# Designed miniproteins, single chains, continued (5): the designs that were tried, part 102

Each design is a single chain, and the fold is of that chain. pLDDT is the mean over its residues in the fold that is shown.

## One batch from the design tools (miniprotein)

Design m19540
Fold by ESMFold2-Fast:
Structure m19540 (fold): chain A 64 residues (1-64)
Amino acid sequence: MWTGEEALAALREALAAGDVEAAERAVIQGVSSGQITAEAGQKAGRALRAGDAEAAVRAVEEGL
C-alpha cells in the first residue's frame, strides 16, 4: 500500500540522487493516490522547478 511516508521517502531519495524527474513522479503518485493534497503537490512541484529541495519536502509533509 502506498502511504504518505513512502511518498516522502521516495521524494527524499530522488532528491539525494539529484533526479528531479523521479522527485516529480513521487509527488504526482502521492497526489493521485490521495496521500498528498493537490495544493501540496502544486507547492512541491513549484519548489522542485525552482531547485528548492527543502521547500518541496516541507510542502509534501504538510500535505500528508
Scores: mean pLDDT 77

Design m19541
Fold by ESMFold2-Fast:
Structure m19541 (fold): chain A 82 residues (1-82)
Amino acid sequence: SDAEAEREARFLIRAAEGLIEAAKRLKERGESQEKVDFLLAQAREALEQARELVETIKDEEVREELLARIEELEAEIRELEA
């Protein structure tokens, strides 16, 4: 159902946000780029799964909102990568 897809997509987006924040904190503390990249790879996987779910959502406004957030987070990942 749309509600189930939205719920799971929002969960995955929040998971990606947490991983990105953790990666940012590790980078600020001078931790290895390998550790940062590991967290960013996990965030990318979560966003890929979220995107697949969002594409099944029939509500156009919800779909556009969630896709915009995914694109924003993907941009943050690119900025944090070496």
Scores: mean pLDDT 89

Design m19542
Fold by ESMFold2-Fast:
Structure m19542 (fold): chain A 82 residues (1-82, ends at bonding distance)
Amino acid sequence: LSPEELAALLEAAARLLEAEGTPAALETARRLREAAELARTDPAAAARRFAEAVADLAVALGFDAEEARALADALAARLIAA
């Protein structure tokens, strides 16, 4: 993924969460939009912030914290490698 492609992906994910409209989804969308802005200057840091936001959301939805973090880290690594 180019920095622009990563930013676009994060912005698209934020729009989906905003459509859900729950407080947790809206807070996650805000964090993803901040990560999208960061992606253009520091894509690795943006991917880490994406992983943190996804892990926190998954825990809020009742998923195991260790499993949520492992999945989020794997997704962030995939985004950096692409």
Scores: mean pLDDT 80

Design m19543
Fold by ESMFold2-Fast:
Structure m19543 (fold): chain A 81 residues (1-81)
Amino acid sequence: SEIEELKKKAEEAKEKAKPAIDLINKLNDMGLNRKAVPAEQAPKWIAQFGLNPQTILDKAKELKEKADEYKAKADALEAAK
């Protein structure tokens, strides 16, 4: 059913978002979060993750939003019958 397909997509998006959410939590704990990353720390994060810290944060946010959207669509269809 379409509801089951949307639930699968929501779960897949959530699974893809999990590593990014975990990374955001680590960045928040380090005080980096959504604030400007100090220039001195940016090379260290690039070396560890292979990506600019801002790109990591943007991708994490986008994946979370997609997971939430799929879940909302599934919930709406389930509520509609």
Scores: mean pLDDT 65

Design m19544
Fold by ESMFold2-Fast:
Structure m19544 (fold): chain A 68 residues (1-68)
Amino acid sequence: ADPEEVIAELEALRERYRDNPVSRVALDDAIRQTRAGKTEEALRKAAAGMRAVGDDELAAEVEALLNR
């Protein structure tokens, strides 16, 4: 996946989920790690974290980015 495209999609998710502090923290971490060249690790970690707190919808959207 193109890291710039992944960052743009994560920023769009961050805006949609801006009122959820847990989602915001996870997405901010994923954006930072993707900028550091750790795209796959960042997306896997964010998706797992979202599933752990019951946010299966956001987890699925993040997992979809991993398959691009």
Scores: mean pLDDT 81

Design m19545
Fold by ESMFold2-Fast:
Structure m19545 (fold): chain A 73 residues (1-73)
Amino acid sequence: DLEEALELLKAFERELLARKADIQRLSPEDQAKVFELLGQAQTAIANFLAGKMSLSELKETLEKLLEELKKVI
């Protein structure tokens, strides 16, 4: 379901915005990890829109990236 993928993307955005001050206090290495995860999410969305990734693969990728983000912040 496309709506589920969009809700996962919104959850990712909410974690970044809610924890903005905490992210700014992270080590440079952990800050780089947060931006790396954001880049991976953007790449997955671009691949899905280009027809190179299924909706199921997009959802799994976004769920994994959200889990990784929550471990860093």
Scores: mean pLDDT 76

Design m19546
Fold by ESMFold2-Fast:
Formats: sequence, C-alpha cells, structure tokens
Structure m19546 (fold): chain A 81 residues (1-81)
Amino acid sequence: MEKLEQEKEELIEEMRRLSERIRKASPDEFPELIKEVGELEKRLIEFGEEAKKMGEKGHELIKELQEEAARLQEVLKEKLG
C-alpha cells in the first residue's frame, strides 16, 4: 500500500515536470519528449494494473493519475499539435 502511494506521488511529479519541460521546449526537443511521454504512459498502465488489485483504494489512486495524465495530454496537444 505505502509503496503504491509513493509510486503515485512520483508519477504525478514526473507528469508535472514533463508538462513544464514540454511548455518550455524548443522544436528540436520534441522527439525526445514524445519518447519520454510514451515511456511514462507505459508506467501508468503498469501502475493501473497493480492498483486495480487494491479495490476501492486502487480506483482512487488511478483517478488521481488519470486527472494529471489528462493535464499532460492537454499540454502536449497545445504545444505539439
């Protein structure tokens, strides 16, 4: 339980940091940032499968990550088109 809550916080921090990097990025940095987003999305899927096993608490963790992931996707759409 404690491990998943810590992983959630780390993923949220990574998403926020990546959003900031994307907003400040120049066009030559976009390919690497897109790759990092893909790697992060894979980790979010893996986290979701583990959290799913925790029932109601797991669903709550997934919801928080989905909200932050939605914000990251908006930044990507706005900046990268």
Scores: mean pLDDT 80

Design m19547
Fold by ESMFold2-Fast:
Structure m19547 (fold): chain A 93 residues (1-93)
Amino acid sequence: MEKSLEFARELGRELLRKMEEQAEKELPELKKKIEELEEKLKNTKDEEERKKLLEELLKLYRRAVIYAEILDKKEEAEEYREKIKEIKEELKK
């Protein structure tokens, strides 16, 4: 009976480690994509194209929040949340 509880705890720890490994790998790639889209956004004056770029950035920043939270990067996660708020406000216009 105690071995079943220990197995469940070990399985939970293993799943957390896999999530952390995925977050460590995916977060730097997301940052590169975000930088690329932000640079494209700076050079784009067409409102329809800007809206599409903002919608893509919103999706990437939401993923970045999840990965930053998994990695316990609280300040980085909060920076991404603030950026999400800014993008949402811009999309309303």
Scores: mean pLDDT 81

Design m19548
Fold by ESMFold2-Fast:
Structure m19548 (fold): chain A 73 residues (1-73)
Amino acid sequence: SREEVERLLEETLEKAEELLREAEELEESDPRRARQLRIFAEASVGLMEMMEAIAGPASAELRKRREEIRERL
């Protein structure tokens, strides 16, 4: 259902946000782990974009949050 798709898009975005936040926190203390987390965050955003291509665009709110993550990557 569309509701299930929206939930998966939001969950995927939330995971990307969590990964990027952790990466930013670790940048000085563990730059290797921070880099790995940034790669995973980018992959999660890519997955969201692929899901949008298949199932249709996410809500305007989720798309804005995705763009904010892209700008920080």
Scores: mean pLDDT 87

Design m19549
Fold by ESMFold2-Fast:
Structure m19549 (fold): chain A 72 residues (1-72)
Amino acid sequence: MSMEEQVEKAEEILKELAKERGIDIKEFKNEPEGVQLRLLAETATKLVEEYGLSVKEASEVIKKVAEKIEEE
């Protein structure tokens, strides 16, 4: 997968996880830091386990996703 595709999949996973918790993705940056970190970590785990990313690749993807959320 390209980096662009990896970021898109990570955003999809995070949105699904947030929705399961009753969290609007646009409000994610306003959640307690512990909640944000937990969902980002769970997203990274799914990228490694389901999409075959390395830990390093998953880390870089999560950084880009977090930056996009912060800009919202």
Scores: mean pLDDT 79

Design m19550
Fold by ESMFold2-Fast:
Structure m19550 (fold): chain A 88 residues (1-88)
Amino acid sequence: MMTLAQARALYKVLTGKESVSDQEVKDGLLEIKRLTKKNGGDIYTGLAQWWTGEENPSENQIRLAKEILESFMSVADFEAYLERVEAS
């Protein structure tokens, strides 16, 4: 599916891994969703925390996470995908 392929491409860029499973991508997206909720719905801060492993990422790290995400998809498409990943 095209959206999963885009999510995988984003995951590979952020982790530096050449090969990732669909389950690994899904687990990463669920963690990003958890961190986003912890930050009052701020997807960019949640993504930056997951990407860097830092509890308090800098404004520059948050900006870079946004730029990387937006190079693969819109934030609205990413939010819609995160909702679908947890939907039964």
Scores: mean pLDDT 76

Design m19551
Fold by ESMFold2-Fast:
Structure m19551 (fold): chain A 99 residues (1-99)
Amino acid sequence: MEEEEARKQEIRERLLVYTYLLDLLLNSPDLAETEKIVRKIREALDADPEARRQMAKLLEDNGYNIEKAKELAEKLKQTHDSPIAREIIEEVERLLKEL
């Protein structure tokens, strides 16, 4: 139970950050620059669990929520066909299935 709750917390933190990344890609005025930012944030999520927690909290405090993750991922599938967009969509779908 405690181990399962810690796992679900990590998934929620990742989903909050990925919801932000989906929003960045969907509203990007310069997709190439946005993709560079997205790649850098993804690398940070895997390398630094403390940075991930801090980023997730900041996003939650600013009105982001995981309920929009599926909607934004489905919208991105219709509007973008880049390797990074596909990777983000697949990761969101995987994380949502684990909740």
Scores: mean pLDDT 80

Design m19552
Fold by ESMFold2-Fast:
Structure m19552 (fold): chain A 80 residues (1-80)
Amino acid sequence: AITKEAFDELLEWARELNERLGLGLSEEVLKYIVLKALERYGEDMEKLQKAVALELLELHEKDPNYKLTEEERKRLEEFL
């Protein structure tokens, strides 16, 4: 199971990366990408950080104004 502690740690790391690189992604998008990475890779923090970094950079390049779909937002709300 995904722990809240692992989620909060990875989310803080993602927020710092988003701010430092000027990616401009929304808080909801960061939360969703973090949740998806934890579901895929478990709690291996090194793999998680790399996966999140790649996903955020790819999303910024393809759609910097991306907004969560209703389904994605609902999934995030069910976890939080």
Scores: mean pLDDT 81

Design m19553
Fold by ESMFold2-Fast:
Structure m19553 (fold): chain A 73 residues (1-73)
Amino acid sequence: VGDYIDKGLEALKNGDLETAYEYFKKAIDFVKKYGTPTPPGERVDGGLLGRYNEARQLFIDVFGEEKYEEALK
């Protein structure tokens, strides 16, 4: 999931909103499914959780709360 966050942030930095949306959506779907950004069987990483929360806020700031609510479905 960290790779999804990193790729989403890089796409956003480059103005590639479509790719940024896709990777942030994948990160949101992962957290929705597993309840955590840490992969199953790995130790919990607070830094990864912080990066996920930052990516979530950037998603809302760029695409709007309505798109974020759609991504949660």
Scores: mean pLDDT 70

Design m19554
Fold by ESMFold2-Fast:
Structure m19554 (fold): chain A 74 residues (1-74)
Amino acid sequence: MKKKLEEEIDEGLVLITLGVLYSIAKRELGEEAARKIREKALKIAEELLKEGKPVKEVVKKVIETAEEELKKLK
C-alpha cells in the first residue's frame, strides 16, 4: 500500500507541474498554444515514467519541454 501511495503522489506531482505550466502558457500564448504544449509535455512525462525515471528528472524534462515550446510559439 505505501509504495502505491508514493507512486500516486509522484504522478500527482507531475500532473501539478503540467497544470502550472498550462496556466503559464495559456496566459502567455492563449488556450490553443497551451493545449499543444501540455499534450507534448504529457507525452514526454508518460514515456519517462514508463522508463522508470525519477520524478525529479520527469519534472525537469517536462519544464524544459514546455520552455522550448513556449519559445517556439511566442
Scores: mean pLDDT 76

Design m19555
Fold by ESMFold2-Fast:
Structure m19555 (fold): chain A 81 residues (1-81)
Amino acid sequence: SLLEELDRMVEEMRKLYDENKDKLSIEQAIEIGSLITMAEMLVWMLRLAVEKKAPQSEIDALAERARRLVEEAKKLLEEGI
């Protein structure tokens, strides 16, 4: 499902961050960590939206925001190491 795919994507990004954060400056680590934390919260919100049968447009918007945050975090991590 969309939720399961996003959950795995965020979890893999967290693992990648944890494996590489020692190579980042403190400022970079905080910025990237914050993006991942926000993505984790959006996935939690998405799970509630699906459970509550929210409009598909709202579900899609939450999923898109979560994906954008993970992609931004990945880009910054790749540029930082």
Scores: mean pLDDT 87

Design m19556
Fold by ESMFold2-Fast:
Structure m19556 (fold): chain A 84 residues (1-84)
Amino acid sequence: MQEEIDAEVRLALAEIYDYLGDKAMERGEFQEAAEWYEKAADLYRSVPGGEELAREMYRKAADAYEKAGNTEQAKKWRDKAESL
């Protein structure tokens, strides 16, 4: 029960972070967007069955870093998405 409630809270928080990342992308704040997607990915990875959602967040973070001009971070996050 407590573990189940904790997982639901983590999923809800991950969705909020994904949303904040999307808003940062709309504003052209690509570095900030990448950081939000990273936080969302960490939460998705912490729950059973969250691997596909975490992979999506890794791809979003990579795209955000690429738009920010941070090619090293973009590659790192793309590699993480491919390894899941």
Scores: mean pLDDT 83

Design m19557
Fold by ESMFold2-Fast:
Structure m19557 (fold): chain A 77 residues (1-77)
Amino acid sequence: SIAEELVNALPTDSSAPFKLAQAVRDGKVSEEEVLELLRKLLEEKGESVHPALRQLIGWLRSFGHDALADRVEELLA
């Protein structure tokens, strides 16, 4: 899926946070699928992906997706 490709790119592609937020904005990905994939990514990579997730949170807020941004922020707590 597009969500799986973009989430898996977060550790290595500096443009992936923007592209994922854009896919959310454009309705191309399921928010629940994104959250499930982000939980899995955090379990596998830990704190090393926190910078990419913070960038994702910033882009989600810039596109008005504050509720999803809040849920992603909770994953970092």
Scores: mean pLDDT 89

Design m19558
Fold by ESMFold2-Fast:
Structure m19558 (fold): chain A 81 residues (1-81)
Amino acid sequence: MPTDREGEREALAELLEEAIRALEAGNTHKANVLLVSALLLANVLEDEEVIELLLRAMKAHDEGNIEEAIELLREAVERLR
């Protein structure tokens, strides 16, 4: 059962919530570090939907669409919880 990975899913959700806070605060460097860490963990979990949301959020952030990036990350958190 994937229940042995619930701790990793919760850790990913918390990491994404920290990334959202960093983006809201304008902390680009912190947000980038958190998003890369989240993407690596999402790949370990093999959660294709969360990976897609993270890649879209990173692209939105790179393009300066901070509000879109935050909404995509919030959707990813909801999928993990």
Scores: mean pLDDT 81

Design m19559
Fold by ESMFold2-Fast:
Structure m19559 (fold): chain A 100 residues (1-100)
Amino acid sequence: MTREEMIERAKALIPEIAEETAEAFRKKYGDEVSEEDYKLLLESFEELARGLLERIEAGETDEKSFYLEHLEKAIARAKELGSETVVKFFEELKKEIEER
């Protein structure tokens, strides 16, 4: 299996992985998650996953720095939209990545 084939397959799986992550988020926070919050999380996670694969494709692998940069961007967007539950989710994820 070539690296190019693996990246192409991973790109095709991004929507499914993002949907599963958004569903897990909705189940965890329940009634605190609006349809707008769900959509914002889904779109933010797809952007994060695509960006990560693009960097891997380019031969750059600073996973921690990349995650932190994109999580900060997602948090800022969620704050501007008033999506407090999405902000909380990404801030918790950012803290976990920073500690490990």
Scores: mean pLDDT 74

Design m19560
Fold by ESMFold2-Fast:
Structure m19560 (fold): chain A 77 residues (1-77)
Amino acid sequence: MITEEQRKKEIEYAKKLGFTDEEIEELVKRSDEYGISIAALATAKKEGVSDEEIDAEMNRLKEAREKVEQKRLQQQQ
Protein backbone atom coordinates (compact mmCIF):
# COMPACT_ATOMS: atom_id res chain seq x y z
CA MET A 1 0.00 0.00 0.00
CA ILE A 2 1.44 3.33 -1.07
CA THR A 3 1.90 5.97 1.66
CA GLU A 4 1.09 9.64 0.95
CA GLU A 5 4.79 10.56 1.26
CA GLN A 6 5.80 7.80 -1.18
CA ARG A 7 3.06 8.99 -3.56
CA LYS A 8 4.54 12.50 -3.58
CA LYS A 9 7.99 11.08 -4.36
CA GLU A 10 6.56 8.98 -7.21
CA ILE A 11 4.69 12.00 -8.63
CA GLU A 12 8.02 13.89 -8.71
CA TYR A 13 9.56 10.91 -10.53
CA ALA A 14 6.77 11.01 -13.14
CA LYS A 15 7.32 14.77 -13.60
CA LYS A 16 11.03 14.08 -14.14
CA LEU A 17 10.06 11.60 -16.89
CA GLY A 18 8.16 14.42 -18.67
CA PHE A 19 4.55 13.73 -17.71
CA THR A 20 2.15 16.69 -17.40
CA ASP A 21 0.03 17.40 -14.31
CA GLU A 22 -3.03 16.02 -16.16
CA GLU A 23 -1.20 12.80 -17.09
CA ILE A 24 0.01 12.45 -13.49
CA GLU A 25 -3.60 12.75 -12.23
CA GLU A 26 -4.50 9.77 -14.46
CA LEU A 27 -1.46 7.84 -13.15
CA VAL A 28 -2.57 8.55 -9.54
CA LYS A 29 -6.10 7.34 -10.33
CA ARG A 30 -4.81 4.11 -11.92
CA SER A 31 -2.32 3.59 -9.08
CA ASP A 32 -5.19 3.78 -6.55
CA GLU A 33 -7.38 1.48 -8.68
CA TYR A 34 -4.74 -1.25 -9.20
CA GLY A 35 -2.69 -0.82 -6.02
CA ILE A 36 0.61 -0.33 -7.88
CA SER A 37 3.08 2.56 -7.74
CA ILE A 38 2.78 5.70 -9.86
CA ALA A 39 6.50 5.26 -10.68
CA ALA A 40 5.88 1.78 -12.14
CA LEU A 41 2.98 3.07 -14.28
CA ALA A 42 5.02 6.11 -15.42
CA THR A 43 7.97 3.87 -16.39
CA ALA A 44 5.70 1.48 -18.35
CA LYS A 45 4.09 4.38 -20.26
CA LYS A 46 7.52 5.94 -20.95
CA GLU A 47 8.61 2.56 -22.42
CA GLY A 48 5.61 2.61 -24.78
CA VAL A 49 3.04 0.46 -22.97
CA SER A 50 -0.46 1.80 -23.73
CA ASP A 51 -3.09 2.66 -21.11
CA GLU A 52 -5.30 -0.10 -22.55
CA GLU A 53 -2.49 -2.68 -22.19
CA ILE A 54 -1.82 -1.58 -18.60
CA ASP A 55 -5.54 -1.74 -17.70
CA ALA A 56 -6.00 -5.16 -19.34
CA GLU A 57 -2.89 -6.63 -17.68
CA MET A 58 -3.68 -5.21 -14.23
CA ASN A 59 -7.27 -6.48 -14.38
CA ARG A 60 -6.02 -9.95 -15.40
CA LEU A 61 -3.42 -9.99 -12.57
CA LYS A 62 -6.01 -8.87 -10.01
CA GLU A 63 -8.50 -11.56 -11.11
CA ALA A 64 -5.79 -14.27 -11.22
CA ARG A 65 -4.51 -13.26 -7.75
CA GLU A 66 -8.03 -13.32 -6.29
CA LYS A 67 -8.69 -16.76 -7.83
CA VAL A 68 -5.40 -18.17 -6.48
CA GLU A 69 -6.10 -16.77 -2.99
CA GLN A 70 -9.67 -18.12 -3.07
CA LYS A 71 -8.43 -21.60 -4.13
CA ARG A 72 -5.81 -21.62 -1.34
CA LEU A 73 -8.49 -20.79 1.24
CA GLN A 74 -10.74 -23.57 -0.12
CA GLN A 75 -7.87 -26.14 -0.12
CA GLN A 76 -7.06 -25.52 3.57
CA GLN A 77 -9.18 -28.41 4.89
Scores: mean pLDDT 73

Design m19561
Fold by ESMFold2-Fast:
Structure m19561 (fold): chain A 94 residues (1-94)
Amino acid sequence: MDESEELGIKARKALEEDDGETFYKNLTELINKALDWLVENGRLDLLPEFREHVLGLLDKLIEYAKKEGKDSVAEAAEKVRKELEERVDALLAE
């Protein structure tokens, strides 16, 4: 979706600037928007694939950020990863 692309661009720019707060806000909004869309459209069947894909990207991002000394973004990405796992688990339990 177009709005998701804008949020993704803002998150990538925040990653370059080591702005963990802006990175967390935009990435969390992007993920929550995708999850809300899946719930509203009855597409919970896609949750496991969505989780696996996003977590894989976050793991690579965390490694990259730590290697580059972008500690604020690394910490924000680890928080997003944990919150994504918790939210998907809650949705699958309902």
Scores: mean pLDDT 81

Design m19562
Fold by ESMFold2-Fast:
Structure m19562 (fold): chain A 108 residues (1-108)
Amino acid sequence: MVPLPDLSKLSPLERMVLAASALRYGQQLLDEGNYEEAAKAFEAAVILAKDFPRLRAQAYDLLGIAYEKLGEKEKAAEWYRISAEDYRQLGDVEKAEEMEKKAEELEK
């Protein structure tokens, strides 16, 4: 239950604000143990943050956490690797390595 507006009708600022709101809503759901709904919120955030690499990387990280909580380790590892790629493109090597380590630990 997060907004999934048509991206073609939104300004870049509107998309960024909605992405940030979807991340906050998803984190609230994650804290409540509503992992499936949290994953949907983070998926919405990824779509909204398409042109915003840092927000998109954060959304992929949180999506990985939600899938990990759902027991879907393979999907969680995939999301963490995508997040790592975005962080590397941003020059955030520490965050990229953190995400890669999370993915690697799930593959054991």
Scores: mean pLDDT 84

Design m19563
Fold by ESMFold2-Fast:
Structure m19563 (fold): chain A 72 residues (1-72)
Amino acid sequence: DELERERRREAIRRLQKLVSQYNNTKDKSEQQKLIDEMRKLAEEQGRVLSISEVTDKSGNKVLQLLLSTRPP
């Protein structure tokens, strides 16, 4: 239970780092590679990754990530 919570926290932190790299990259191919890395990371945790684009208060587009457990 606590170990699963820590793993989720670590996975979120790592995903945030990948999102930061995505936002700093101007190359579409590199952005796709980062998306693939994010999905692979979620799959290794036994989860499904949902990616949504939202607009912040400054009018900037940002990625919002959700990790969900797969139903049996």
Scores: mean pLDDT 69

Design m19564
Fold by ESMFold2-Fast:
Structure m19564 (fold): chain A 88 residues (1-88)
Amino acid sequence: MEETEKKRKEVAKLLEEASRALREGDVDRAVELLQKAREIAKNTKSLSVLVPFLDSLIKEVEENRDNAQKLAAVAAQLERLSKSLLEN
């Protein structure tokens, strides 16, 4: 049956890539990667709790495109979430 672990690792990798994109100033790529992670989380029962959190982070990124300090803070949150998903 479908491996929830595979989907969790895929979300973690997308969040890590989004964090990197934000640090590089590529906001459009970061939003695209976060939207992909959100769709996987939405379609995975054990990860659905992440959907409101990812929606909040996407909104924060889109509203703060020119705020490097805020984008760095979001990138740090995404990196921590990614590590948490890989360790559990």
Scores: mean pLDDT 84

Design m19565
Fold by ESMFold2-Fast:
Structure m19565 (fold): chain A 80 residues (1-80)
Amino acid sequence: SKIDEIVEKVREAVEEIRKAGYDSFVITGQLVKIYDKLREAGFSPSEASLILLAILNGLRNGESQEEIVEKVRELVEKFS
């Protein structure tokens, strides 16, 4: 499903960001990929931005990959 594709992209993005030691260029590139996927899936710019903000806040707060991914799944399902 589109939801599962988005959730998998978020999982991949969080892993790549952590592997890169939270490099700002890598964070930006991964968030752009997620934004594009959300927009392709029919989410509004506001909805996509809220999902990206949830990811950024999760990373900032030291949340696990699983916690960030579960939070994103809930938002994506809510906005679908």
Scores: mean pLDDT 85

Design m19566
Fold by ESMFold2-Fast:
Structure m19566 (fold): chain A 73 residues (1-73)
Amino acid sequence: MSDEELEQEVTQSLALMASSVLEIAAKNSKDEEVKKILEEGAKKFRELAKDPSATSEDVLEEMKKVDEQVKKA
């Protein structure tokens, strides 16, 4: 397995996992503002999982943005 193949597999797995976690969190959120942020985040991670140019760094940056938005809500 090449380092590039490993990076792609890790990126896809992280994005799919993040999307699933945020979807579950959104369903359990009672705050409509937080719920909207989590649902939009889940959608973005689904899109990243399908993007062959996405890196694990892109996934982590998107996760950080969602976390910051939730904390400000």
Scores: mean pLDDT 80

Design m19567
Fold by ESMFold2-Fast:
Structure m19567 (fold): chain A 76 residues (1-76)
Amino acid sequence: SAREHYERGVEAYKAGDYEAALKHFQEALREFEANPDEFTPEEKARLYTLLANVYRKLGDFEKAKEYFDKAVELAK
């Protein structure tokens, strides 16, 4: 389920549909937060990076920075 949302989000992002990408990545994030032990730190960092890129494309630079910082912190 979360992996399906992630994959659909990546497809939407590559197609330039950033609103659809955001929706799918937010659904994937909800499942990561509900089942933290089922996902690796690397998978979560990748999702945060994609969310940061989507928010940047949508012009929400504050949210883009927030998610980018979360991805960097998870890599420490």
Scores: mean pLDDT 83

Design m19568
Fold by ESMFold2-Fast:
Structure m19568 (fold): chain A 88 residues (1-88)
Amino acid sequence: GKEAALDAFLAANAPRIDAIIERLKALGITVDSDIETLEEKDPELVKEIGALEEEVLAMLEALRDDPELVRRLREATVGRIIDALKAL
């Protein structure tokens, strides 16, 4: 079902999200940082975030009829990155 597909997606991408968070923190990036600052410091990380966003958008399209699963996807991906940066 859609929930099992979401759980599999999140499990597969958890290490990727952790690596993104760790690298953003190492670069001193905060929630108030401009994307241009990140691109100047690490253009490869911007490309990786863009690739993750594309995959998240595809999953959002698959889950669009289930607001709870859409919320879980956002909280476990973009929301998790934002929360980790706010904890700095």
Scores: mean pLDDT 82

Design m19569
Fold by ESMFold2-Fast:
Structure m19569 (fold): chain A 100 residues (1-100)
Amino acid sequence: MALELKEELVRLVENAYAGRLSEEELERLREIEERLLADFNSDDERKRLTALAIAGVVAYHGLELAGTATEEQRRLGAIAEEFLETGDLALGRELAEAMR
């Protein structure tokens, strides 16, 4: 579920940079953003960290496409991706602390 949502968002961001984003894809992007925002406000730590990691991966990928990503942002993106793959809460907590 989380990995599928991340992959969908990455594809939408790539389409946006290519100038190929449709009105339907823009609406889908808004739906995903609202869902992630709801999870950020959840009492469930895993839901909050998962939403943060998905948003982080997508944001850092967008910065990389723009050629503006820093080494620190690339490092945080890598931690976020590993957390989404492994489910290791220690990685999710490291990401949250780094974004303080």
Scores: mean pLDDT 79

Design m19570
Fold by ESMFold2-Fast:
Structure m19570 (fold): chain A 85 residues (1-85)
Amino acid sequence: SPERQQRLQELQREFQELAQKASKSINEAKRLGQEEEAKKADEYLDKGVDIFASDPRDEKSLKEAIELFKKAIEIAQKGIEKAKE
């Protein structure tokens, strides 16, 4: 289905954007010395990448990876905010 293919492309785009955002946030947390938050965020990023690598064309796997990347971003962002104190 062309509509299904379009939905997969949109999920893959969101996956790539959130993976990039998570990586940048983790690197910023590391730069600011927030090693515990960076490590936990990296664990969520790795889980999302592993799920995607197992089945890159599965809509469910893409959605699960996206949610893990959102958690990685949240944890890394908490580390960044702590460094502003």
Scores: mean pLDDT 87

Design m19571
Fold by ESMFold2-Fast:
Structure m19571 (fold): chain A 89 residues (1-89)
Amino acid sequence: SSDQQLRQQIESLSLSQKIQLANELLRQIREAMRRNVPGSEFDRLLRQLYLVADELLKHPDPQVQQYAQQLLKEADRLREERRRRLLEE
């Protein structure tokens, strides 16, 4: 599946590359929310962010694990904000 291919690509990245990707995805997601982009694009970016965070959680460094937990909380917040905007009456 496309998700399995994406997971494999993310797994092949170095720690610094995973962090850079997470930061770039957050930037793109925030921009997508501001620009009212199609939900499919938002969902794709958010899915990638969750996959990166999942990989960072596997890292043995507690600081990296804490960063990954912060990414997951932010991803959940962005998902909820998107739902609210779709349901804003």
Scores: mean pLDDT 84

Design m19572
Fold by ESMFold2-Fast:
Parts: structure tokens; sequence; C-alpha cells
Structure m19572 (fold): chain A 59 residues (1-59)
């Protein structure tokens, strides 16, 4: 439904904004271990975005 698509698009926009914040944080991080943890968190958000986009395509 259109309402579900709009909700998912809003969630994707919020998740992409969080990814952008993580990218900025990763760029500032000097500790390799902390940087790796941040990159893992970013990867998790990318996967969530991808699944939401796939769900939109199936609606």
Amino acid sequence: SQAQIERLQQQIAQEQAEIARLDAEIARETDPLRRNILQLARGGLELVVQRSQEKIQSL
C-alpha cells in the first residue's frame, strides 16, 4: 500500500542520515578497534536500508 511505502521511505531517510553521521564519526576516529566497531554498525544499517528498499519493490 502507498501508506506502507511512505512509512518505509521515511525510515530509509532516517537510517541514511544515521549512516552519514557514522561516516563522519569513522572519519574522526583514530582508534582502529573503535573504527572497526563503527564500520560494523554502519554495515548493519546498510543491510536494514537494503531490506526496506526490497520490501518497497515487493509492494
Scores: mean pLDDT 88

Design m19573
Fold by ESMFold2-Fast:
Structure m19573 (fold): chain A 60 residues (1-60)
Amino acid sequence: MVKEKVEELEKTLSDKGSEAGKKNAEYFREQGIDADIEEMSKRGGKVGGNAGKLVAEQKL
């Protein structure tokens, strides 16, 4: 049970972080800043996943 909750939160926040990174990159490109959408999405996902893991460890 504990492991399933950790994996679920890690995946959920990783997905949301990836989506946020992509949206931010698109916004920067609209403002004329050359932003790598793929790289920002990847970094957002990694940050979100790490945060989800830490939160799950604190709550469980």
Scores: mean pLDDT 72

Design m19574
Fold by ESMFold2-Fast:
Structure m19574 (fold): chain A 93 residues (1-93)
Amino acid sequence: SNPLLEKIIEELRKKGVKVTSNAEEIDENTIFLTTPFELMRNRKLIKEKKPKAVVVIQDLDPESYEGFIEGLDVIYLPASSTDEEIIETVLKL
């Protein structure tokens, strides 16, 4: 687990957003907020559950894991993104 993501998720949930970093909690109305490693690890489950959107906080080039995101609606945010920038991006979904 990433403590930074947990804090952002709590803030989004307070704003009425259905968001999770736990792939097992995903449904078609859920925004999945994650990292490249967790995205790749949970790819099959994410693809089967088809979340509303996937937001990846990334320190890698998206092309490095392109094959793991095929068929998903994925938004990439730099690892340098502020909590506020991440929250604003998710609220627009």
Scores: mean pLDDT 78

